# Designs tried in a protein design run: designed miniproteins, single chains, continued (4). Part 90

Each design is a single chain, and the fold is of that chain. pLDDT is the mean over its residues in the fold that is shown.

## One batch from the design tools (miniprotein)

Design m15316
Fold by ESMFold2-Fast:
Structure m15316 (fold): chain A 71 residues (1-71)
Amino acid sequence: EDIVVTGVHPQPLTPEQREAVREALLAVPGVKDVRVIQLDDGRTVVSVWVDNEEAAEKARAVLEAHGFEVL
């Protein structure tokens, strides 16, 4: 069924950085939804819903390229 890929960034991102990550993830074929959350402790969390493993691998690579630790 749906695969969820989650990445955590240790610092808050600017609105422009959040938009860039969101756009990069949505450009991956098989990505269904992207949620970007700023936590009160200063971390940024991104969750990506994908419908196949190839899209999951690409989403992980995009998150890592943007400084996120993939869970």
Scores: mean pLDDT 84

Design m15317
Fold by ESMFold2-Fast:
Structure m15317 (fold): chain A 84 residues (1-84)
Amino acid sequence: DLEKEAERRIELIEGVVEGMEAMIRAVVEIAIKNEGETEELRKEAERLEKLLEEAKERNKKEIEEIRRELEEKKREEEEKKELE
């Protein structure tokens, strides 16, 4: 079933994003707590946050693409049922 496969793929993509977000939050928290050597860690945390935002944007577009393809497949199935 294409619908279940698409949903599973979306769930996996969302899970990866959540994992990356959790890791970046941990790095940011460490950077905040380590005042003294903090400037280099803060710069790295800012860089990772930017990479996360770029990854989220790419994954949003990929999820939208998957959903669009799924809707197109559903329409094709409905049309074939009419031609039955």
Scores: mean pLDDT 74

Design m15318
Fold by ESMFold2-Fast:
Structure m15318 (fold): chain A 60 residues (1-60)
Amino acid sequence: MVTIVIETKDVTKLTAAALRIIGELPEAEVKVEGGKITVTLKDDPEDIAFAEELREEFSE
């Protein structure tokens, strides 16, 4: 099990990231708290890679 955290103070980026994760990673456990999205994934390398790409795109 892998946990990836996306942090941004931009509410628009946070919302976009959350919607992408929910739409593209339906098996992921997603929590949104105070400008931070915590994504918990099973050990699927493709899902992990996608979540890491979103982290790079939306994190500041």
Scores: mean pLDDT 77

Design m15319
Fold by ESMFold2-Fast:
Structure m15319 (fold): chain A 71 residues (1-71)
Amino acid sequence: TERLLERIRELREEGRHEEALAFALMAAEIALKAGDREAAARFYREAAEAARLLGREELAEELERKAEELA
């Protein structure tokens, strides 16, 4: 989990927001398949931040709701 979160942060710091969003969503799906709801919630929050940086506010709101449902 921590290594995946670090990679998402690095992608955002490099301005690669679309890749950060895609990676965070993939990581959330992997966490859900593993039954790790807490990790999935963290990845959905990271995806929401990337979506906001892309100006995709509706998507960011959807992803925040998914994270809240899992927390």
Scores: mean pLDDT 84

Design m15320
Fold by ESMFold2-Fast:
Structure m15320 (fold): chain A 70 residues (1-70)
Amino acid sequence: MPTLTQISSQFFSTYDQVMSASSDDPDMRQQVDSLMDQGINVQFTMSDDDAISRLNQITSQMQTIYTTVS
């Protein structure tokens, strides 16, 4: 099973990629920053299983934004 550390690493990697792709769009960058804040909060406030599930959802939302700007 994927660990919280592996999912967290994928989350941060996805954030970096989306932010780089959205450098010319401040509105999209703000949305991605909001998702980053949610992901950080989840890691400190939820159980590992709940955090993994929520981080996967947030990462998927970031990936959807990325496909929209590409």
Scores: mean pLDDT 79

Design m15321
Fold by ESMFold2-Fast:
Structure m15321 (fold): chain A 65 residues (1-65)
Amino acid sequence: MDIDALVAALSDPDPAVRLAAAVALGRIGTQSEAALAALRRATSDPSPAVRAAAHGAIEGMRAAA
């Protein structure tokens, strides 16, 4: 699984890359502590689209756990 790559992508300078990573992590539904921590940081992202995707991803991870 590309979870480590997706977690790294959440720190990318491009908001489109961060958005894609947050959506992908939510669809995978991983309970990785690193992924959850990175998504929680993304809920404070300057991009409203990234914040919304990170919130949705955290909800998806909680539903899958």
Scores: mean pLDDT 77

Design m15322
Fold by ESMFold2-Fast:
Structure m15322 (fold): chain A 77 residues (1-77)
Amino acid sequence: SMELLERAAELLEKGAELADDVERAVEHLLEAAELIGRVPEGKGFALSVRRVAELLKEDPEEAKRLALAYADAVRSM
């Protein structure tokens, strides 16, 4: 549904904003993945977002970039 995808995009953007608070950023990204995974078109994106949450501890700059790109992609669904 559009409401789930809009909320997921917000959570992806908040995760990117909070990347220096890794625990909080991971919470937002995993919640986004859960919402995205509820729509059939989003199942692949949900897995990608979970991987971004893992990447956040190793490469926060790339994780931020991917989270924002996925937020845009989710809004375009």
Scores: mean pLDDT 81

Design m15323
Fold by ESMFold2-Fast:
Structure m15323 (fold): chain A 99 residues (1-99)
Amino acid sequence: GSALYQQDAENLLKAAPELLRFAENTLKEVEDAYKKGDVEKVKRIVARDVNALYMAYLAIETVASLVDGELGEQLRKVAEELKTLIDRINKIADEALKK
């Protein structure tokens, strides 16, 4: 791996638990709003959070591709989990908009 990206990778990994918790909280809020039939609240939550989550996902995936070993593997797992949460949020939002 490249030593040039080691610090960026370490900083992203340190931030990962809070980022994943933020994404999980966003998913929960979207699920709760969807269950209540509050389509406008689903739209507001998505507009507030989803772009920021996706930009974070792209940053982690990019840095993960530029570092090797355990650190790169840990970042890839974080990116995969974050993408799964984003996809679940978007699926619920898409379903809400079909009503």
Scores: mean pLDDT 87

Design m15324
Fold by ESMFold2-Fast:
Structure m15324 (fold): chain A 99 residues (1-99)
Amino acid sequence: MVEEEREKWREMEERNVVDPSSPDPEDRFNAVTRAVGVLIEGVGALVMASREELERALERLREAKILNEHDPELVALLEKQIRELEEALREGVREDPLA
């Protein structure tokens, strides 16, 4: 094991660390959304490049909800995120903030 490589991985992990076993449902929610490939930047801000990516993320979140049905707090957070993505799809995705 090369020490320099391990330090680089550690720095990347510290930047994006999420704990799927955390007693905090928000930490578990963050682990699930990261695995699904949903990008959330800032407080409640969702960054997606296309409508198709939002639709795929929505499908994956629905699947994650079913797989985690035994965790009601996580399910509630997933349902909230699903609703927000459905609203974004209804309103249309802003491709540019005013190109």
Scores: mean pLDDT 60

Design m15325
Fold by ESMFold2-Fast:
Structure m15325 (fold): chain A 94 residues (1-94)
Amino acid sequence: MRLEELIEELEKALEEGDKEKAKEIAEEILKLAEELYKEGLEAIREGNFEKVEEIIEKLDRAAEVLSKDEELREYALEIEIMAGVLRIAKAVYK
């Protein structure tokens, strides 16, 4: 999954103190998270709750890594909100 590759590169950039690279990777992670969020909403409509859980896990992982840097916290918050919406929708439509 491209998201896991980006998360690994983000962790490396943060360890190296490369803030410019970290921000660039964070923007790509957010874009992929938005695509996953849309897939999650479609999966809820299909009743595919196992896929929803997989997507939530991926979003949580991305948000966790982004939350480690103060300047990237806004990206982490957006992804946490996406995961939260999917959890609520899953609970309501289950």
Scores: mean pLDDT 84

Design m15326
Fold by ESMFold2-Fast:
Structure m15326 (fold): chain A 62 residues (1-62)
Amino acid sequence: AEAVREAALAAGASEEDAERVGRAAAQGPMKGDLAVTRLVARGVVSAEGGQRIGAAARAVGA
């Protein structure tokens, strides 16, 4: 969860969005990945940033 939140902040997400994605990832990698996809789709973070956050979310599940 923490790694996902940090990755989201590094990608330019707001602290609130980073916290939200981190919480989603803590509930499972699928929820985390979906939350990241939504951030990219809404333009909150770049596609590159979304890839980094998604990788962090999957790593937490591995």
Scores: mean pLDDT 75

Design m15327
Fold by ESMFold2-Fast:
Structure m15327 (fold): chain A 68 residues (1-68)
Amino acid sequence: GLEEAIKLLEEALKEEDLEKLKELVRRAYQLARHNPAAATALHEALKEEDLEKLKRNVEVALKILKES
């Protein structure tokens, strides 16, 4: 649900390993599919290979979910 997606994204922001971070984002994406704006931000995050850019998209999705 929503709270689980938020928890996964907060855990993702603490990660420094790109593959582990992407795994958390993929799990959050499945839980957040009912929110198109958050899902779009997470989908964009998964296309990133730069850790900082990936985390920026995660922060956007997290903000959207917390404001839902």
Scores: mean pLDDT 84

Design m15328
Fold by ESMFold2-Fast:
Structure m15328 (fold): chain A 69 residues (1-69)
Amino acid sequence: MEEEIKKLEEAAEKGDVWAAFQLGVLYLKRGEYEKAIEYFEKALSLLPEDSPLYQEVKDLMEEARKRLE
C-alpha cells in the first residue's frame, strides 16, 4: 500500500494527472481531507480547463474542503 502510494506521488510530481487524481480520491476515502485537497489541486494544475475531469476534480475538492470546516 505505502509503496503504491509512493509510486503515485512520484508519477504525480512528473505530471501524471491520473496519479494525482487517484491520490486525491484515496485520501478523501481515508478521511485525510487536507492531503486530498493537496492532490486535487495538483490534478487541477495539470488538467486543461476544458477537460471533462476538471469539473469532477473541483467537485471532489470542494467536498473535502467542506469536511474540514
Scores: mean pLDDT 80

Design m15329
Fold by ESMFold2-Fast:
Structure m15329 (fold): chain A 66 residues (1-66)
Amino acid sequence: SLEELIERLSKRTGLSREEILGNIEGAKTMLESGFSEEEVIQMLMLEGGLSEEDAREVVEYAKSLL
């Protein structure tokens, strides 16, 4: 669920709920805009403050929203 993802990521990264939601919405928007999963992962790592593993989890969740 979204709440379980937010709790796990917040605990692992120290990011706020709002920052995590922003990363999910950003990932969804990038995927809808035609960026590859690999490009979205790189953007989330550089701008979102996520590890590669956490960025992949965000991308998988964002794909479920498409």
Scores: mean pLDDT 87

Design m15330
Fold by ESMFold2-Fast:
Structure m15330 (fold): chain A 68 residues (1-68)
Amino acid sequence: MLEKIAAFVKEVVPGLSDEQALRVAQIVLENKDASIEEIAELIQRETGLSRRDARLAALAGVAALETL
């Protein structure tokens, strides 16, 4: 599951390293009941992505989680 979420996030947010994508997937899995904005803030803090890219990563990760 984690690797599938990471792969999808990498497709939506270009230029992510494998480690950044896996960290995003982990944050999404650990915070599934949090808002997109809360998840995006965590991603920005942990990975150093811009607010816009962090929000895209949060949206992609949540979408992947709901389909997997």
Scores: mean pLDDT 81

Design m15331
Fold by ESMFold2-Fast:
Structure m15331 (fold): chain A 107 residues (1-107)
Amino acid sequence: SMEELKEKLKAFVESLTGLTEYLAKKLKVEEEKKEELKKLLEKAKEAIENGDLEKALELLREVLEKLEEILEEKKSELTPEELEGLKTLLEKFKETIEWFEKELKEV
């Protein structure tokens, strides 16, 4: 159960990393912000390896919050349809973090 949760969280980090790289390229995110996001994702991976899943979820939530801020700042680079699609995708990632937080409390 805990090992399964850890494996699912690792897969989630890979998905969020892919989304982060996609958005950074699509929205022409500044190098300083890209490096900050990369460091947060690496710290989240380290937290998972160390068994600190609560810390990992905190770091992943921070990544999502920064991606939401970037999306709002750079919304002029997107069509209304693209913006709505990306907002929906970020909401699904947020719901997934909330699911992990709930599962972790029930173990």
Scores: mean pLDDT 87

Design m15332
Fold by ESMFold2-Fast:
Structure m15332 (fold): chain A 91 residues (1-91)
Amino acid sequence: SAATEAAIAEVERRRAELVAAARTQSLEDVVARMRAWLAELEARGLVSPELAAVLRGMIDAVAANPDASAAQVADVVEGMASQVVAELRAR
């Protein structure tokens, strides 16, 4: 649907912004932005409760690793976006 494609386009835009942030911002700031994005996805009904739990686990895992590289944080962001897009396409 047009609504699904618009939601996917927004997810891809947020993915690109957060990947760029992982290279330029502190881990604390990027984690805060990832948490804010997940809260927005939940509030808008764009993710199931089951997927929200998975995404929260991914954010918690990167937040627990203060030595995480920009590339590792970017990989987590890309994994989050991939999971959200897959669920949206399955609707």
Scores: mean pLDDT 88

Design m15333
Fold by ESMFold2-Fast:
Structure m15333 (fold): chain A 84 residues (1-84)
Amino acid sequence: AKVTVLVNIPGGTLVVDEGTITAVSGNQITVSSANAKNYTVGQGVKFVYNGKEVNGKISAVSDTQFTVSGLPAGTTTDSEFTPV
């Protein structure tokens, strides 16, 4: 599924990124994004889905994907976070 992610970058700027959820495990979500390589572990992120917002932080980064942890309990059981 596609998600919109707001990522905090140095200087307090929020960057809007559109990614695809590729994996869900416990309270962690893995997102595929062309911008993943520009992110850093520990950055705050906000997921936007179906008009709702949930907060987390980046726990892992690669050139093509990033993982977010620290999400509220039950967030990853929402059908809108299901990988396609």
Scores: mean pLDDT 66

Design m15334
Fold by ESMFold2-Fast:
Structure m15334 (fold): chain A 69 residues (1-69)
Amino acid sequence: VEELIKKAEEAFEKGDLEKALQYLREAMSKDPNNEKVKELLRKLAIKAVEAGNQELFDELSRLIKEIEK
């Protein structure tokens, strides 16, 4: 899980939001209650809004709501 989180953080820093989401989805499948994954998903959603990517934000919003009840 740590390796996937690291890859997600690297993709996020590069501005590759789709790759970051892909690595976070893989990390979630292994550890759905990982707090670092939840934190990165929230940061990714904020970045998607700032970038004007409504479609990505909607996908992330649904995913976050699902894992946060």
Scores: mean pLDDT 77

Design m15335
Fold by ESMFold2-Fast:
Formats: sequence, C-alpha cells, structure tokens
Structure m15335 (fold): chain A 70 residues (1-70)
Amino acid sequence: DKEELEKLLKELEELTKRLEELDEVAGERGRALLAQAKDLGEYNVKAGKIAAEAAVEEARRELEKLEAEK
C-alpha cells in the first residue's frame, strides 16, 4: 500500500531530524536511508515499504544508542 509506505517515510524523516540534532553523521546516514526508500518505493511500492520499515527500525536503534551515550 502506497499510503502505508508514505507513513513509514514520514516516520523515518522525523527520526532523521532527531538524529541530525544529536550527530550530523548519523543524520546524514538517516537522510541516505530515506532517499533509498523513496527511490525504491517509486519503482516498487512493496520493496520501498520493506526498505522504509527496516530503515525506521535502524534509525530508532541508532537514536537510542546516541541518547544513551550522552
């Protein structure tokens, strides 16, 4: 579902902004993941959704680690 992919991309975007505030390198990585998921979603919605879902999970873990360190 394209609508579900859009929701995941918005969630990843929000996480990316939070990462960027803590660490610019992590934020840049988040932006790259978001771009990859968007590109995949435009070509194949199912593949984009899987990529976005994985990216959201990865971004959440990275955010938690950064917050735990400082």
Scores: mean pLDDT 82

Design m15336
Fold by ESMFold2-Fast:
Structure m15336 (fold): chain A 55 residues (1-55)
Amino acid sequence: GKAKLTLLSPTKAKLTALEEIKILNLDTGEIVTLKKGESIEIDTENWIPLGEVEI
């Protein structure tokens, strides 16, 4: 997959990019691009990865 997901709580996760991946904010329509090796904390209810994610 393009990213690894680590669940921190029911509503928070750390997403680590294994390859370049885009993530979409469902509330705002904002798209963020993560490059290989970058990580971000996301709200799992409001952000969707636009690629295959490994758990």
Scores: mean pLDDT 81

Design m15337
Fold by ESMFold2-Fast:
Structure m15337 (fold): chain A 87 residues (1-87)
Amino acid sequence: SELEEKLEKEIEEAKKEAEKLLEEVKENPTKEKAEEAIKKLKEEIEKLENLLKIGEKVLPPEMKEKLKEAIEFLKKKIEEIEKIMKE
């Protein structure tokens, strides 16, 4: 439960930050802000993927599913940012 609580908080914060980064790019769609946001999202995806790999044997299936959903959510935010930056 303690590990689950920690992971749920990390997932929640990752999703919240991703939404914030997307909104910042929407408000001021500069190449620099988009590149910074994408870099931050990729770093967070790598972190979540690493947690999934480390947790493979110890995490309940539901938590592994939540991690996978969070990773896909962040990847979609990258796609949205890239779409905004296309002319």
Scores: mean pLDDT 85

Design m15338
Fold by ESMFold2-Fast:
Structure m15338 (fold): chain A 89 residues (1-89)
Amino acid sequence: SAAELAARLREFARGLEELLARAAAASADPERLRALGRRLLEAVRRAAAALAAGDLAAARRHLEEADALLAEIAALLAAQGVRVEPPAA
């Protein structure tokens, strides 16, 4: 259900917050990574809220924003010599 997906997105946001904090600590530009991470977490949480409210169009827009922010974070980490590969790396 949409409510179950919203709950899963909220749990994903919690795990993502921890991962982003660790990535920022290892980053050559921790300030920029923290700023992008905050925007990403906000987009995911807004998508979860929209899903819980039954607003699928808003949920889609917020997920598209989250995807764009993930791509920007991946590009930033790659430019810093950090490989965005398996969780154990």
Scores: mean pLDDT 80

Design m15339
Fold by ESMFold2-Fast:
Structure m15339 (fold): chain A 62 residues (1-62)
Amino acid sequence: MSREQAIAAAVRIIKKYGLDTTEFDRIVDILLESKSYEEAARKLAEEFGLDEEEVKRIIESV
């Protein structure tokens, strides 16, 4: 995933779930350090209590 795609995904996740904007950098880091979209979605779902399948769909759409 490119940095631009990670930023786009992070913005969309924050808006979708009403997360605090202070979480933006953490979400971007998880997206960039993850080796697959499945790993990224799982880590984000676990850390922020989100729907893993929905997060994965957001990541795949950017």
Scores: mean pLDDT 86

Design m15340
Fold by ESMFold2-Fast:
Structure m15340 (fold): chain A 57 residues (1-57)
Amino acid sequence: MIRDIIMKETGLSREQLDEVRELVERGEEEKAIELLMEKSGLSRKQAESVLQALLAE
């Protein structure tokens, strides 16, 4: 699944990915991007790509 790839590439746990999904479901997409950047050390562009991949699943 795409989630397994994201976890492997970013080092995020399932719990951290669930937190990102909850933020998106609440309409807090910007906070989801910020959380991805904080937890994984990704750039904003990379965090946006991860978020889009996660939402496409």
Scores: mean pLDDT 75

Design m15342
Fold by ESMFold2-Fast:
Structure m15342 (fold): chain A 72 residues (1-72)
Amino acid sequence: MSPVELLTEELRRAGITKHADEIAEAIVNGDMEEVEKLLLESGVPKSRQGPILTGVVLRVVGDSIDRGEEAP
């Protein structure tokens, strides 16, 4: 399973569709300069990037942890 695919879906869900795949790849590669550039080009100012990236990463981590489906 590719973390790029999970990040891409969460970025799209956050309304970042213009460069979602490229931003996801940059996050996985740890290329934060490219992430900042692509987010700015997508209309996300630097002051909003931290909260958005944190939210996206937490959702991906949460999805990866949510492996327990115990419905009796």
Scores: mean pLDDT 74

Design m15343
Fold by ESMFold2-Fast:
Structure m15343 (fold): chain A 60 residues (1-60)
Amino acid sequence: MKFIAEAVAVVPQTSEDELALRPGDRVEVLEILDDKWALVRSLATGREGRVPLSALRVIE
């Protein structure tokens, strides 16, 4: 089941498959990749990329 999360930390884009986020940015979590990383889609831009799970808080 897809769910919505909000960034709680600044996430820099350090490689092309990552997604940069700032606190308050909302994303749809598409896939949990492992215990550290998720594949998400930005609700603001529609861009997809990997982000650390520790940077996200589930809201929906």
Scores: mean pLDDT 79

Design m15344
Fold by ESMFold2-Fast:
Structure m15344 (fold): chain A 78 residues (1-78)
Amino acid sequence: GTKELIEKLRKRAEETLAEAERLVEEGRVDEAILLLEIELGLLRIVRGVAKLIGDEELAKATDELIAELEARIAELRA
């Protein structure tokens, strides 16, 4: 159901952020940003679908994850 999907999306975001941090530690900042942008793209698609089908819980969860990834990308671009 929706809760299981949200849990999987949160886990993916956490794993993606952890991998991006490893790339940053290796001096591979551009690759870290690209990895985060790919996951951000996926989350935006899921958010769009959630809004089309009226899944408010999924839409809220994806909005929160998008904000987290956007914040980290902004920090890495600074």
Scores: mean pLDDT 90

Design m15345
Fold by ESMFold2-Fast:
Order: structure tokens, then C-alpha cells, then sequence
Structure m15345 (fold): chain A 71 residues (1-71)
């Protein structure tokens, strides 16, 4: 996968995560998701697909914890 494709995937996960955490009113989750998203973007720029996937999964875990409908 190209760095551009990895960045697009990381940005999509970051956007979805931030929107979910904001809707839940969880400012700590918003902050954590932003930090995970920045790590995913840095990994994408380095071409590290495994690291991108790992950080995206972590964003998903934070989203599930913040959203009562998913928990």
C-alpha cells in the first residue's frame, strides 16, 4: 500500500474517532484519538503499514469505550 493510501486510511480513522468521541462528550477520548491519529499518520509517512493498522485498531478501541451504543 502507498504512503498516500495509508495516510488516507489514517485520516479517515482519526476523523471517525474524533466525531464519535465528541458526540459522546468525552474530551479525554478526543485527545487520545488525536494522539493515536498523529502516530498513525507518522507511521504512514514511514511506510509502516503494520504500525498504521495497530494505531487505527487502538482508535477503534477508544471509540467503542466512548460510545454507549457500541458498548
Amino acid sequence: MSAAELRARARAALRAGVETARAAGDEEAVREIRELGERALAAADAGDEAAVNREILRIGDVMAAADPALA
Scores: mean pLDDT 82

Design m15346
Fold by ESMFold2-Fast:
Structure m15346 (fold): chain A 49 residues (1-49)
Amino acid sequence: MEEEAKKRAIENAKKAPTPLQRLAALSGVLTPEQREELIKKFEEEAKKK
């Protein structure tokens, strides 16, 4: 719903040093299902340097 909040959470997640912190950053603005899907997607994109 809140694109700016989601974008901010995704940016924070990308900068998070651990997967746990990334989960925490995303969980505040996403449903559990969306959280899992987005974490997997941006993690894969981070690997595609």
Scores: mean pLDDT 67

Design m15347
Fold by ESMFold2-Fast:
Structure m15347 (fold): chain A 92 residues (1-92)
Amino acid sequence: TRLAVYEKVGDEWKLVYEGDFLTGTHAISAAEKYLKQAKEEGKDVKIVLELPGSRRDAEAIAAELKRIAKQVGLEVSSVSVEGPRVEMEFKA
């Protein structure tokens, strides 16, 4: 599983983190830290995940990220699931 985290600076998305993880669950744990930081700093954030699994796995991961966003107080502004790729944008 590959994770990329972008923060919005003005009108641009800036890559702030990327890494490879053994599972989607490990990638979500890393993403959660950035979601919490974005909320504290009042920044919009975009999470991109590429999974080695099926589209069904990607949809399950997207649902879990939506749940975490609600818990940390971020608004989900967009969700895109394209095969093994999940791209989600969050507003502080």
Scores: mean pLDDT 80

Design m15348
Fold by ESMFold2-Fast:
Structure m15348 (fold): chain A 75 residues (1-75)
Amino acid sequence: SLDEKIRRIAQAIADNAKLQVEKYGEPFTGTIPITKTNAAMETTLLGKASVNMETPEDFEKEEERIFEELKEFHK
């Protein structure tokens, strides 16, 4: 379903942010473009997600925020 796809994208973004914070000990902030590439190698922009993670404990909060941001884009 669309919600399952968006949840996986949000989780992947939050997982990467958590890894960056844990590895470097610094807050991770940015805007991440969400794209899809089809079999013809055409890339479509599906959305943008902002991320702001100061500590690894922020993972669940940021994942949910990113999920809601992406859901609004796909309404």
Scores: mean pLDDT 74

Design m15349
Fold by ESMFold2-Fast:
Structure m15349 (fold): chain A 98 residues (1-98)
Amino acid sequence: MTEAEKRIEKAVEEGRKILQEASDFLLKIGKEGSYEAAKLAAQGIVDLRNRLKEATERARKLYEEDPEKAVQFAEDSLREMRELAEKTIKKAEELVKK
């Protein structure tokens, strides 16, 4: 594997960990919270799962044309996914506090 390929794989693996950790946390919030909190949690998990899938497919396609751009895209997508996970968790927690 090239260095670029290893960096993309690491970003995908970190994205899977973010999805798993966020999903576990959001499921707990959904079980203990209101219907609105549960609905937001379920939708958040779907959104994170879809983003990981789309980002992985796009990074693979970009790698065939420009490995450096594929690495940048994978790392940017990972950062955006972390931000989305944090924002979704905070919003779900706010709904539980109501």
Scores: mean pLDDT 82

Design m15350
Fold by ESMFold2-Fast:
Parts: sequence; C-alpha cells; structure tokens
Structure m15350 (fold): chain A 72 residues (1-72)
Amino acid sequence: MRLRLVLTAPGPIDPARIRGVVEAAGGRVLELRLLDPHRAEVVVEVPEDQLELLRANLRAAGYTITEEERLP
C-alpha cells in the first residue's frame, strides 16, 4: 500500500537514513520532501503486513510520525 507520512526528528533529517529505515521494513520511498531541517514529508510504498514494523522502525530511529494518510 501507499502512505503519506510527515516525520519529525530532534536532529536534522537525513533522507538516506529514512530510506534505509523504510527499506528495512520491506518498503520503498517514492517521494521525500524536506519541509524544514527537522521535518520531512515522505510518500512510501509498504506491504500491508509490514506497516506495524515500519512504524516501529521509524520510532526506534528517533522519528515521530505526526501525520499518516493512506493513499489510493
């Protein structure tokens, strides 16, 4: 499935780190846009059965998911 996420971090956002976290959950980053140094909008494709793992991995990596939207 496709999701739009807004992620916030206490430190500067590293796009490569976000890609690695998403890929570790079996997903793929389709689009990534920095909103500011501590916030990014990310469109990801992830298997539905890996969504909980993706959320857990993002949180473990220090990201807060402030918005989550399922895309068509």
Scores: mean pLDDT 87

Design m15351
Fold by ESMFold2-Fast:
Structure m15351 (fold): chain A 83 residues (1-83)
Amino acid sequence: MAAEEEALRARLAALRATAEALRNKAPDEEILEALRRYAAAQGLGDAAAEELLKHLREDPSSRKGVAAALERAAANLEARLAA
């Protein structure tokens, strides 16, 4: 596979895993693990994942919105990969 396509597939997997963890009200440890994969796929460090988890814990009402945004991003990326 081309390196670019592989990177996009890794990003798609991370988006889906993070959205699923948020939807399923997974434990913070599981959410953090998913966020770390997402951060890595975006070229961000583990500190970015920790800050995202902190934000979600401080504003739980944002969780549904964040999950929905990640789901839309995943669907858009999947459509782009299929084209």
Scores: mean pLDDT 78

Design m15352
Fold by ESMFold2-Fast:
Structure m15352 (fold): chain A 72 residues (1-72)
Amino acid sequence: REELRRRSEEAARIIRAYKAGEDVTHGQVGEAYRELLRAREEGVLTPEAQEIVDHIDRMAAGGRAGAAALAA
């Protein structure tokens, strides 16, 4: 879908800006990440966006491990 493509592109931009240290809100990044996941489900994810998702996924995995250690 054209809408999903566009949203995917914009979401990738937002996350990239966050990675670059721009003034992007965490809530905005979370929403962008969700959009990328949706585009992935539909099979419309761009290669660049996929790179970003992989990066975020690794960060999320690390965060979960840290949270688990804190809870224990």
Scores: mean pLDDT 67

